# Ledger of designs, part 11: designed miniproteins, single chains

Each design is a single chain, and the fold is of that chain. pLDDT is the mean over its residues in the fold that is shown.

## One batch from the design tools (miniprotein)

Design m353
Fold by ESMFold2-Fast:
Structure m353 (fold): chain A 94 residues (1-94)
Amino acid sequence: NQSIINSLNFSIQVAQQSGIPDLSQRIISLSDNAINSINNGDYDSAISYLQDLVDTMQQTLQQSQQNNSPQSVIQQIQVAIQSIQSSINSLRSQ
């Protein structure tokens, strides 16, 4: 649980560094909803929010590449996406 929450907090930080306000706000909202669902033991809802988060992070990656963001930011977004995918797999395994 704590490792997943840490991954979501990392995703929020990465979103803030992307400089894309609409996507950043959506990432924060989805991450908060996922954390709340995990804390309540509602893993099905958490997985749903994390799937939406992956999609939003992929959009953030694409826009960051189009905006010529620093390579470090692009790499952090990619790492965040992989961490969220691992979190989904962990929650599906109970």
Scores: mean pLDDT 82

Design m354
Fold by ESMFold2-Fast:
Structure m354 (fold): chain A 75 residues (1-75)
Amino acid sequence: SVGIAPVIGGDVRAYAEAMGMEIVDEERLPDGRYRVTLKNKETGEIEEIVADAEWRAYGAVALADDIAAEPLPKL
């Protein structure tokens, strides 16, 4: 029921760092989405995610376009 935190389309790096992953590549798609390739620092496993410019989603595509959030608390 709770939505994810909205992020500006540039905060992917901060998320990757917090999750112990590194960004290997990022590609801007013509339909307004991003294709981001992450590498797990411990396992070396490659993961791909798709994120919108307005919302970022990890493990799923960000489709929610509902900006009703105030400044987020520090995690």
Scores: mean pLDDT 54

Design m355
Fold by ESMFold2-Fast:
Structure m355 (fold): chain A 117 residues (1-117)
Amino acid sequence: MSKEEVIEKLEEYLLKLISDDPKERAEGILGIAEIIAEHPEYFHDESIKSVIEYLLEQLSDESPEVRAAAAEGLAKIAEVLGDLIESIPGARERLEKALSDEDPRVREAAREALEKI
């Protein structure tokens, strides 16, 4: 995607994060994480860190769909920016806690993220 198309898609996904529908929030989370993983060069490290911190917080969401999206998003980002995730205080601890999540999707994605940081 062009940088302009990336920014337009990012804005669409950011709007989904404020939805009362957990499926919409999960779609927003995955979309933002995928954009960052595919185009990290379009963003400053501090902006990426803010997104990662938000995704780490979403690992504690009441909705399993949102937690799964956050864990999958973190795994995608970890594949290209694992060192950046590891640099965030508490990131490893939050991912390790997710290994004990009720939802097997959350557990598997957290395992994949931890293998890459």
Scores: mean pLDDT 88

Design m356
Fold by ESMFold2-Fast:
Parts: structure tokens; sequence; C-alpha cells
Structure m356 (fold): chain A 96 residues (1-96)
């Protein structure tokens, strides 16, 4: 769908931004945008392959942010929690 393509494009832009971001506040802002885009996708996209692509990019994004995260235990915990949640969602979509 056009919406899936739009969300994927926005996630790819955020991934490029995340690759060069180490500031905790900026990482939290990226995380909030990723969450909003994934929530929009889950609410509006029924195509399995498109949802799996979106969840895969979201997981890659959180893993990139985790690699770049400073020694901020709260942020690290939040990022790990998001990675685990999105892996679970991806499994649910694959099994449905």
Amino acid sequence: SALAQQILAQLQALLAQAQTTTDPAALRAIAAQVDALVDQALANISDRDQLLQILDVAIQLYMTMLRNAPDDQELISELIGRILRYIGLKLDVELS
C-alpha cells in the first residue's frame, strides 16, 4: 500500500539519522517516532509481508540506537525492551 511505502521511507530516513546519533535525548526522540510509525502500520496495514518489512526496519533501528547509546542505563533498558517487543510482534505476524 501507499501507506506502507510512506512508513518504510520514513523509517529508512530515521535509520540513517540513528546511525550518526549518540545524544540520549535525540535517541529518545527517534525511538518515539519509530513507535508512532509502527503503531500506525499495525493499525492500518493488513498485508503480512509489508508489516514484516516495517517490523524488520524498526528492529534494525533499535539495534542501531542500542549500539550508539551512551552509558545511560534507562535508555539502554528502554531500547532492549523495544527490540524484544518488536521481535515478538514479528513472530506473531509470521505465525498468523
Scores: mean pLDDT 88

Design m357
Fold by ESMFold2-Fast:
Structure m357 (fold): chain A 80 residues (1-80)
Amino acid sequence: SRVDELLALLEDPLVQELFEAARAGDLEKVKELSKEVEEKYGISVLEFTDENGRSALDLAAASGHREVVDWLVENEFTPA
């Protein structure tokens, strides 16, 4: 299923680094990793969720990193 595919991607170091960068508020790293994830998988970075259903956007918002949230929202529809 889609959920099983997305959960399996949690074990991908690239996706894991993206979530860590979002939690840390590292905007430059989020930008770089988002491009790599979209190029590798051909889907929006916001389609990736952790085991609790949280995306990089959710993690950045929960951690109070406004710059990361704003960038992810603005670039949600950017082609891969």
Scores: mean pLDDT 72

Design m358
Fold by ESMFold2-Fast:
Structure m358 (fold): chain A 113 residues (1-113)
Amino acid sequence: KEAEKLKEEAERKKEELEKTLEEAISAIEGMSESAAEADPKNAEKIKEIGRLGVEALRKAVEDEKEAQELIEEVKKMGPVGEAFGKKVEEYVAKIKELKKEYLELEEKARELE
């Protein structure tokens, strides 16, 4: 049944989206911890950059505009912020692509009756 195949593909894409989001969050958190350890004087600022980056990743699934605003805010927080913002932007782009694929598969499955 075509609808069943599309539902299975949608479930696989949803799992990819969830794994990609979790990996992205872990990567940004790890970068934040490492950067803070390397620069104790700016540790609090670096941790805040990491926190905003993670928030942007979580918002990427729900609100693209809010995610972009958070990325721009992070990029304005100096050279470390620029580096983190660019990394978050790359992850957000991948998350958006996976979300689009997932929603398209789910909609196609629904419309096959």
Scores: mean pLDDT 83

Design m359
Fold by ESMFold2-Fast:
Structure m359 (fold): chain A 63 residues (1-63)
Amino acid sequence: MGAEAAAEGMYRAMKKYGMSGSVVGNGMAGVDFARRGETDKVRFLADSSGFPELREGLLRAAE
């Protein structure tokens, strides 16, 4: 569930803002941290994100 939320957020950000290294890199890191149960790191990525859609997905993943 968490990893899927992070991936969905990344996908939505890519659709609106394009495939930038920041969107893809932070999205992929969020998916990886969520898979490992590192919710504190996922939340840190969400708080640092300038992309609302990616932020939303990461916050859901960090639950």
Scores: mean pLDDT 80

Design m360
Fold by ESMFold2-Fast:
Parts: C-alpha cells; structure tokens; sequence
Structure m360 (fold): chain A 65 residues (1-65)
C-alpha cells in the first residue's frame, strides 16, 4: 500500500516513463534488482515501446507484490 502510494507520487504528472527512468525510480523506492527484473519482465509482455504508462507500471508492481 505505502510503496504503491510512493510510486504514484514519483509518477505524478508523467504520462509515460522510459525504461531507465523506471529503473531509477524503483531503486529509489527500495526494490531489489531481482524485483526490478521481475517488474520489467511483466512490462515486456505488453511489447517493447521503450516507454510505459503510469497504469502499466502500477499494474506490473501490484502483480509482483
């Protein structure tokens, strides 16, 4: 719950985030490299756009938790 709220705040005002930006945000929130790789694997199933929407990121993180 709290980590999802922190993630929403980090994504506030952003329509999309890049892969690199997402990695930096997730690391700043205390996600391990293993957890980040799992989140990115979930996101990869929706294609390789190089950018992700807030909804896609939140959905992937919630699926991991």
Amino acid sequence: SDIIKELEEKLKGKKTVTLGELRDILRSLGFSDEQIDQILNILSTIGNPGRFTKGQVLGAVEQLL
Scores: mean pLDDT 79

Design m361
Fold by ESMFold2-Fast:
Structure m361 (fold): chain A 92 residues (1-92)
Amino acid sequence: EYKSIDEWIEELAPKIGEASKRKKKPVSYYVDILLNSTDLAEIQELASDLDIPVNTIFDFRNEIGVEAIRAAVFKEDDPYTSIRERLIKAST
């Protein structure tokens, strides 16, 4: 299995925080692109700003998708809001 959501947050949050400071954009700007953008140009710019491969963004999104399926099977809430809030908090 890939890295857990906790490991992904620990890896990505410092990079988001540094990009936010360097580019003078809010942390939520980068988190929302990371989780939700369907614009390839935005995704590529985010990957460049965080100094990560584009595939890393899709790998993280795939892991969130797996967690969403798990939550649905066990009749738990969608993890999206929790993951978003945790990324923002860890990046600040």
Scores: mean pLDDT 85

Design m362
Fold by ESMFold2-Fast:
Structure m362 (fold): chain A 94 residues (1-94)
Amino acid sequence: SEAEEGYRLGYEAGRRGAESGSGGVAGKLAKEAAIEAAKRGGEEGGAEAARGAGLAGAELGNGGPGGGAMEGAEKAGSKEGAREGAEGAALGAR
């Protein structure tokens, strides 16, 4: 359920990011979701949140106006969110 919760948090963040029409907002929301998921479910939770955010951004970007730039921003934000989430989980384990 930790991995499923992480994915759900990330997917919802990615959806909101795409709906905002701002790559900066999308990346920030993906990062925050991945950090939160990593704190709850460790590295796996953070990774699943980043995956969920990337998929949601890709789906909404493909169907929405000007989606290419939004997809790119969300995927980049998801990657950085997963990295920061993993670091946060490692620091929390100390």
Scores: mean pLDDT 63

Design m363
Fold by ESMFold2-Fast:
Structure m363 (fold): chain A 67 residues (1-67)
Amino acid sequence: SKEELEAFLARLDERIAELDRQIAALEAQLAADPDNQALRRELQILEGMRALLHGMKAWAERKLAEL
């Protein structure tokens, strides 16, 4: 299960990196158009997803440390 947990962490890191890129792109767009509510809502959704993935990563890292 160590290998499965490490593979899971690697997938989470890839997803977090992709979300970080999307968030950076939306932040740049929002800086150019600060009153755009659709961009602001999209940013909030992605930030929420990133927080959830970080929670999953923390859980998986804790489980790996227990092995």
Scores: mean pLDDT 88

Design m364
Fold by ESMFold2-Fast:
Structure m364 (fold): chain A 78 residues (1-78)
Amino acid sequence: MSLEEKLTLLQVLAIAVETLADLILRDPRATEQQKKRAKELLEEVNRILEEAKKDPSKVEEATEEILKIDRELTEIEK
């Protein structure tokens, strides 16, 4: 898999996680604490993605970090 393909897959994963965060932010049943945490995690995803774009050797590490954020957002949605 090319570096460009790895970055594209990471970006697709980031979009999926951003979509989950947006669902929490738009949910009228979500608490203010849940919305604040979702916003913080959304900002963290964007930071991780920008770091991987600057240093492609970090794409694998970035993927693992974003998957961890996905898990945390999924727990908030419960």
Scores: mean pLDDT 81

Design m365
Fold by ESMFold2-Fast:
Structure m365 (fold): chain A 64 residues (1-64)
Amino acid sequence: MDAEESAKAGAEAARAAYEAGGDGHTVNRAAMQAVLDSADAGADDEGVRAGGRAAGETMREYGF
């Protein structure tokens, strides 16, 4: 998984949890799981960081 794919996965996981009615804790848990899934999919440290950053930015857009 490249950095762009990892970033997209992180953002989509955060968005999906929020749209499902998740609170900040649920959204953060989904974002962290996406980061772990990115590592399992072969993302390097930069890709994993990109995924986490994209998820965090999505959470901030939702006010978390």
Scores: mean pLDDT 74

Design m366
Fold by ESMFold2-Fast:
Structure m366 (fold): chain A 75 residues (1-75)
Amino acid sequence: MEGKKAALEAAETVEELGKKYPEYKESLNKAAEGIREVIEDQEKIAAALYSLADLIEEAKEKLLEMAEKLEKVAE
């Protein structure tokens, strides 16, 4: 999957910059670690996105019910 490969390349690029610029090495390595941690949690991120899509459908039904109630109250 291209997104995962791009994220891994970004982490590697940040790590290489830390080797070239030792004064920023600590900050850059921490950033690369963060990227790798997010990649490891991709399954959780994907599950959260699917859950959000389901919640949006539920919210849509509830919003339509609220709109119908408000139309009756406005009279």
Scores: mean pLDDT 71

Design m367
Fold by ESMFold2-Fast:
Structure m367 (fold): chain A 92 residues (1-92)
Amino acid sequence: EAKELKELAEKGIRLLEEEREKVRDFLESLGLPEIAEEAEKAIDRAIELLKEALRAAEEGNAEEAKELIEKAVKTVYDTMLSHREEIEAALA
C-alpha cells in the first residue's frame, strides 16, 4: 500500500509539473488570465500536498498519504469547478 501510494504521488507530481504551463497557457489563450493564475496556484498547492503524501508514504503512513493525495485531487477539481461557467463561456 505505502509503496503504491509513493509511486502514485511521484507520478502525480511529475504530471502536474508538466501540465502547469500548458494549463496556464491554455486559459490565458481563452482570455482568462485570472483563472490561469488561480489554476497555477491550485496546481502548486496540489504539488505541495503530493510532496507531503510522498513523505508520509516513505514513513509508512499509508492512511495519511492517501488523505493528502485526495486533498491534492480535490484542490485542482474544486478550482476548476468554481470557474466552470467562465471556461465554458470562453469555449463557446
Scores: mean pLDDT 83

Design m368
Fold by ESMFold2-Fast:
Structure m368 (fold): chain A 71 residues (1-71)
Amino acid sequence: LEEKLKELLERIEELKREVKADPKNTKAWAQLIKTLNEAARVAKEAGDEELRKQLEEERKQLGKEIEEIQL
């Protein structure tokens, strides 16, 4: 679980860099949301409630940003 969570967090950071470099990359945004959801689930399974809440909040904020961009 810890190893998988670490890999997911690294992927999230890479995807964040991708969407910042190209906000029109819809596939990168979709992958970022998917990876955040997966990481939050793994964090919950690992008992890391603080990290789970942070990841869920980040995913929620990302959803709002996507809606704003697609308006």
Scores: mean pLDDT 78

Design m369
Fold by ESMFold2-Fast:
Structure m369 (fold): chain A 62 residues (1-62)
Amino acid sequence: DDEQLDQFHEAVAEFLEAVYENKSVSEEEKEEMEEEIRKAAEEGPELGAKTAREYTEKVKAL
């Protein structure tokens, strides 16, 4: 329970760092990705963490 929340918070922090380092990501794109992560997190912190990691990899690949 708490471990899944900790993993989610870590994944979100990593995502925000990746967006901050990638100047090609617009504010609108950032907010759209954050919204998708939030929707996934409403289903559960495990899915939220997975979605955040997927977007982090996508941002890093740009």
Scores: mean pLDDT 81

Design m370
Fold by ESMFold2-Fast:
Structure m370 (fold): chain A 93 residues (1-93)
Amino acid sequence: TEVEEKEKELKEEIEKKYKELTEEEKEIFRQLGIERGQARVAYYEANPELAEQEEAEAEEKLAKEPGEYYIKQLEEFKEEVLKMMEEAKKIAE
């Protein structure tokens, strides 16, 4: 239930902040998301051993404290999204 509450809060806050963006800022934000996704894929393709290590570490953390791990992932995701929105605003200036 705590995970579900955090997911709802995160979704509502992101949606509220996203609606405050101009159409130009939204387009820049969308492009930044695509670029970051492509960069991450390229990085892991170049470093497959690191990808395997990170996956193993994630599985171990999930096994020990699943709820805490998910909440931390949600918090990190929220911070990244909000940071990208602020970056989009700076680019639009």
Scores: mean pLDDT 76

Design m371
Fold by ESMFold2-Fast:
Structure m371 (fold): chain A 82 residues (1-82)
Amino acid sequence: SELEQRLLEKAKAGDVAGVRQALQELRDQLRSQGYSDAEIEERIRALHDRVKAALPPEHARALAVKLTSENLIEIGDELDKE
């Protein structure tokens, strides 16, 4: 999808702010649709797996801390604290 492509491009560039913004947009969209926190976490996990599969191994490793389900949850929580 366009969101996945955008995340992949930002991830390859090391643009953490761009990745966070795209994840915030996704979380806001899912929350507005009535998804629970657990369902949002599952969707973020699926997105992480897809982005990881599309990244070259060296890029995936460099961004693993930021794109793993655990760290995505932490990043999303930080964004929610706006």
Scores: mean pLDDT 64

Design m372
Fold by ESMFold2-Fast:
Structure m372 (fold): chain A 58 residues (1-58)
Amino acid sequence: MEELLREAAELAGVSLENVRRAIEVIEQDPALGLALAERYAGPEFARLLAEALRLSRE
């Protein structure tokens, strides 16, 4: 989990805290949240967030 969040933060050029905040928002509406992440930070960033979200549900 933590490694995926760090990788996403480095890829998007944002802080780890901002990535954690984004995941909290995405958990409320995953479809919309992931679509916005892809639009603003790119498909690889959205993929990493989707993977982290899946791991948090296990």
Scores: mean pLDDT 75

Design m373
Fold by ESMFold2-Fast:
Structure m373 (fold): chain A 78 residues (1-78)
Amino acid sequence: AAAAREHADGLLEQAMTHMTKASEAAKAAVRQAHDAAVRAVEAYLRNPSPEALAAAQAAEQAWIDAVKAALAENRAAE
């Protein structure tokens, strides 16, 4: 859904501002998970199915988890 996408994009921009001190590996993981989530959502929008929706939701959750991990790493960095 467009509203969920806009909210997720806003969260990514905010999170990226707070993870500048995280490792490049953590930042790369966030970008890769974001790209995967975007592709899964686009696949669902092109060919809607319960399976495609579940895949999109799983990919978005993986992206959220990657952001949380990067933010935790950033908090530990001095």
Scores: mean pLDDT 77

Design m374
Fold by ESMFold2-Fast:
Structure m374 (fold): chain A 56 residues (1-56)
Amino acid sequence: DLRKLVDETVEEVLKLKDENGNFTSKAVSVYTGGVIRLIGLGALELAEELRKRLGV
């Protein structure tokens, strides 16, 4: 389920932010991997939803 992948990626990235709300290197890696996977599967709308939910 690609929507579940979006939900899990958002949760993981938010847990990997620092105390000031900045993206850590690990958070950026998880986000980028999620976006690339969604685009590779043709799920462009879900890739954009992932971006919007993380405030990017």
Scores: mean pLDDT 80

Design m375
Fold by ESMFold2-Fast:
Structure m375 (fold): chain A 104 residues (1-104)
Amino acid sequence: TDKLLELLERVKEVLRVAAKEMKSLTTQERLALFKETNEQISTLLDKAAVLSTDNKIKETLERIKDTLDGSLEDAFALNGEVAEFQLFATYQEAIRKLDKIIKE
């Protein structure tokens, strides 16, 4: 459980840093950052899911991963401020869901 909480806190930090950085980036730079961020988060979430004994937590982590992967596809289709808004909203939602798991 301690190791699980450490992994979830790392995912939250990666998301927070990416959310801050994307505000000052071009659309292409945001897409590159989002791709790198998704790769890092996917690895951490997979490790967290393996450590979790609660199926509800596992399902929530898998849902976060699926949402982030879907947002990557949407980000490639969207341009300018709309892409930035969608990416930021997706990252904030993921952080909120992770906070609920950590506080439990």
Scores: mean pLDDT 76

Design m376
Fold by ESMFold2-Fast:
Structure m376 (fold): chain A 80 residues (1-80)
Amino acid sequence: MDKQQQAIKLFLEGAKAYVSGDYEKALKLFTEAAQKAIEAGNLTLAGGSYRFAAEAARKLGDDELAKELEKKSLELYRQA
C-alpha cells in the first residue's frame, strides 16, 4: 500500500474512532494519518488529519496539545 492510501485508511479509521467516542484511538490514528500524508506530499490531507487530531486532543482535555496540532494543521494548509 502506498503512503497516500495508508494515510487515507488511517484517517478513516480515526474518524470512526472519533464518532464512537474513542478519542485516544482517534488522536493516535489522525496523527499517524497526518505523518503518512506528509510523506506522500498530500499537505491538504495532512492538515485535515492534524485538525481532527486537535479536536480529539480537546475532547481528552489536553488543550495545549490541541493548540500545537491546530498550528501544525494551519501551517500545512498554508503550504498546500
Scores: mean pLDDT 87

Design m377
Fold by ESMFold2-Fast:
Structure m377 (fold): chain A 91 residues (1-91)
Amino acid sequence: TEGAERAYEYAQKGLEAAKKGDYKSGLEYLNKGYKALIEGGADKESILRAGVSLGMGEIGLGVGKIAKDDEFAAKGVAKGAEGLIEAAKEA
């Protein structure tokens, strides 16, 4: 679906931003992908799983900022992107 394709594209953009050290933009892209998944009419279970992974990504970014740990921030974005990609494949 168009929503699933957009979610996948945003998940990849989020990972690319994180590789450049831009974890804030990384999570912003993942949030845009999550919105595209919802607007595209994805299954409720897929939306819930993606939301949980995205929430863990946001927590990981927050912890990474407080601890000044770029590895933790990067893992957070990767976790969010993984859930969004999996949900997009099922939609």
Scores: mean pLDDT 78

Design m378
Fold by ESMFold2-Fast:
Structure m378 (fold): chain A 58 residues (1-58)
Amino acid sequence: SAAELKAEALALLEELRDHLPEEVLQRMRDSIEAHADDEVALRAAIAELRRLKEEAEA
């Protein structure tokens, strides 16, 4: 569901809290909130956040 995807995106964003500038974190949060009912946009956000997490862990 969109609610589950939103929760996953926000959880990934929290994991990146110490790895990204505050401005980037805020923009990503705003984008997730703006697209809370858009599963396609939320899946794209999750994919980007997973990519950023992999880069931060490398």
Scores: mean pLDDT 82

Design m379
Fold by ESMFold2-Fast:
Structure m379 (fold): chain A 68 residues (1-68)
Amino acid sequence: SGPPIPVLSGELLAVDSAEQLSDTLLRIEATVRLPDGTVLRGVLYASSADAPASPRPGDVVSGILVPL
């Protein structure tokens, strides 16, 4: 896996899993398209305030992406 990457407004292309780790933190295993067009597969850690409760392809989410 690569180093953690801050992601602002990443588009979810595929969602393998999503789980709530705490009242404020979601863990999303996903393929994400970054604003610059880069596509990465990894684990996205997102604030529950800034992410839908059930993330789906097409959703836009911000967080920290750990590439796989």
Scores: mean pLDDT 84

Design m380
Fold by ESMFold2-Fast:
Structure m380 (fold): chain A 100 residues (1-100)
Amino acid sequence: SMLEEAKKVIDEIKEKVLELIDNNAPSEEIIKVIDEGLDELVELMESLSKEEQIEVLEYAVEKFKEILDYIKEKRPEDKELIEYIELQIDLYEYAIEKLK
C-alpha cells in the first residue's frame, strides 16, 4: 500500500536521524537527511487521497515530535536543529488544517 510506504519513509527518517544524533553528526547532515527523506515522501503523497495524506501528515507530526524530544534530551544546545524540527512540525500541522 502507498499509505504504508509513506509511513515507512517517515519511520526510516526517524531511525536515520536518531542514529546520526547518537554519532554526533553535524546539524547540516541531519537536516540534509530529513530534506532528502521528505522529498521522497512528497512524491508518494501525490498518489494518496486527501484522507490518506492527512493520516500520513498526522503520523509525521507524531514521529517528528519524538525526534524533537530526543534532540532536546541529547543536544539541548543545538538551537538550529531544534528550530528546524519545530518548523517542520508547524508546517505539517498547517498542511493538515488546509486539507481538512
Scores: mean pLDDT 90

Design m381
Fold by ESMFold2-Fast:
Structure m381 (fold): chain A 57 residues (1-57)
Amino acid sequence: AYERRRKLEAEAREYLAKRSPEKQALIKSIAETLNQIGDAIEEYLKTGEFKEAKIAG
């Protein structure tokens, strides 16, 4: 059931990556922003301190 959807997603990613270098840069930027948000939340849970979140930068 999920195999067809995962295959279409993988094919779409490869198609987009081949089609537009601009979209590759956008995807990388989004992934980096999500990682920064995740790190900030994880550190807050560990230390109880909120360090500056670079969410908007």
Scores: mean pLDDT 65

Design m382
Fold by ESMFold2-Fast:
Structure m382 (fold): chain A 95 residues (1-95)
Amino acid sequence: KPSPEELENDIQLSLARMTLSVLLLTKPENLDEAQLVSMINLLIEQADKATDPAVKRALADALAAAAQGGLSLPNPSPELREAANRALEKARELR
């Protein structure tokens, strides 16, 4: 009953949700700032390629979680603040 397209969208949705879960369960202080910036950039690239609305919403949630985690650090770097701001803008566009 599910089409190959539906299965591919389900896989992408599961990967986005898994990324969100990892971000929610990991304290921001336990992530290197450069790794968090790289993760945000990868999520933005995936969001630019996403066409399915459910995948877009899951990526928006992951982007928002990554951005909030970074911005909640006491002294985020300028690079992290810029990446977090881009992530929040992208999350807004996807919703």
Scores: mean pLDDT 75

Design m383
Fold by ESMFold2-Fast:
Structure m383 (fold): chain A 72 residues (1-72)
Amino acid sequence: DEDHLKRLAEYARKEGFPEDLVKAIEAGDPEALEKYRQRRLEKIKENLKKNMTDEEIDRVLANFEKVWEENT
């Protein structure tokens, strides 16, 4: 789903990922999606730890994983 991949790319851009990776995610490149998934989870955890409780982080990550699995 192109709209979903674009949403993921927008999240990646807001999280400060490089534009080349963002564009590859929009294109559905499997290697880019795998790299993004690993790096994004690390970056999201680091970012959320500053502003959220562990319970809130778990909910955000669970929602991301569910949406990811539905589209990849």
Scores: mean pLDDT 73

Design m384
Fold by ESMFold2-Fast:
Structure m384 (fold): chain A 120 residues (1-120)
Amino acid sequence: VSGELLAQLAAYLLGLASLPSARVEVEGNTITITTEETPLSRALMEQALELAAQSPDISAEREGGTLTVTFSEAAVAKFPEAVALLKRALLELDAMRDEPEEVRRALAQIAVGEIARLVG
């Protein structure tokens, strides 16, 4: 996996997690995001799937409103700080589900910028 690919994927995952209905679960290197099916959520999931398909170090699948993304141990070893920050930011957005959407979007954008710096 390239740093650019990881940063772009993180941006779509954080965007998806910032949506009002989004729920996030993290189990090891597997991230599961569930949201209401809207044109926006479908577009974000489609982009995440397309990016994941470009690397053998990332697997992603979608079933309805649920997107599951798994990072290989090789991906985590290459970008440990970026993957750790992505997992933490996604769980923080889930914990903030009752906060205004504008606040959650702002935090997602901050996380996107930090991840981009860690992989650059």
Scores: mean pLDDT 88

Design m385
Fold by ESMFold2-Fast:
Structure m385 (fold): chain A 73 residues (1-73)
Amino acid sequence: MMHAALVRFDKVVPKGAVLKVYADGELIRTETASVDTSSVLVQFEGDEPRKVTVEAYLDGKLVATGSATSRPV
């Protein structure tokens, strides 16, 4: 089934930052921020809720982080 987590960052993530998406500590996705953002919606296939953590990096420096527990959708 599909799971979703709305992850809110501790700081605004600038456009061009690399987002590393983790589910229970496992890297599941890497993406680039297309606009300045304070949150990201993470969706993935799974049977159980997972702790989603997103780390935002700009020029190799961690600039923001956030986490949320996924819910079935």
Scores: mean pLDDT 84

Design m386
Fold by ESMFold2-Fast:
Structure m386 (fold): chain A 90 residues (1-90)
Amino acid sequence: AADALIAQTGAQVRAIFDASSRQLERQGDLRGSMSSKTVGEGLVNSIKRGLKSGLSLAEGAAGNRANPELAQASRQSAAIIRATMAQIDA
């Protein structure tokens, strides 16, 4: 049960950053698109190692004022990770 929730959380986070990357690419922000892909991959790998590690990275990226779309994707990811942690702890 927990492993399935963690896998689903990773998939949702990947989808969020893939959407962010595509949106930035459409805006001509190729650097922002590449950064979104890199942060998304790092976050998915961190979630595989542990939800608390994933949450820490997502919260750090959520403070990025230089890239508001990346910060928003990171905030959404942090919320999903917290929800998964609450479900496992229940």
Scores: mean pLDDT 82

Design m387
Fold by ESMFold2-Fast:
Order: sequence, then structure tokens, then C-alpha cells
Structure m387 (fold): chain A 85 residues (1-85)
Amino acid sequence: SAATEAALNARLAEIRRLLGEIERLVREKAPAADILRGLERVEAAVADLKAWVDADPNASAQQRQRVAQLEAEARRFIEYVREKI
């Protein structure tokens, strides 16, 4: 539905914003504790997005695939950042 698509887009945009904030913290060589807090926020937001889409019977296969792709992307980014700390 249009409502599901709008909600999905908002949640995806927020996760991308959180990922960008972590990229900024890493670039600025922020304390590891600040970067780790950022990673925890991303992990929580991704888990919430997955739970939300899984609970929605109106979510399309394409919408579920977009969430799965974001989860994979976020996971790779988090693993990369953890390696650099």
C-alpha cells in the first residue's frame, strides 16, 4: 500500500542518516565509545525495521527484499567499522 511504502521509505531514510553519522564520526576520528554507540543505534533501527516489515501482512515481496538488502548492507558496514576501531 502507499502507506506501507511511505513508512518503509521513512525508516530506510532514518537508517541511512544513522549510517552517515557513523561515517562522519569515523572520518573525524571520534572516540571509539561514540562510534560504538552509533553502531548500536543502527543495529537497533535495522532490527526494528525487520520486525516491522515481518509483522505487516500487506508488505510486498519487493519491500521485504529491500529490507533484506539494507540489512546486508548495514551488516557489512558495521563489520567494516568494527575492524577499523
Scores: mean pLDDT 89

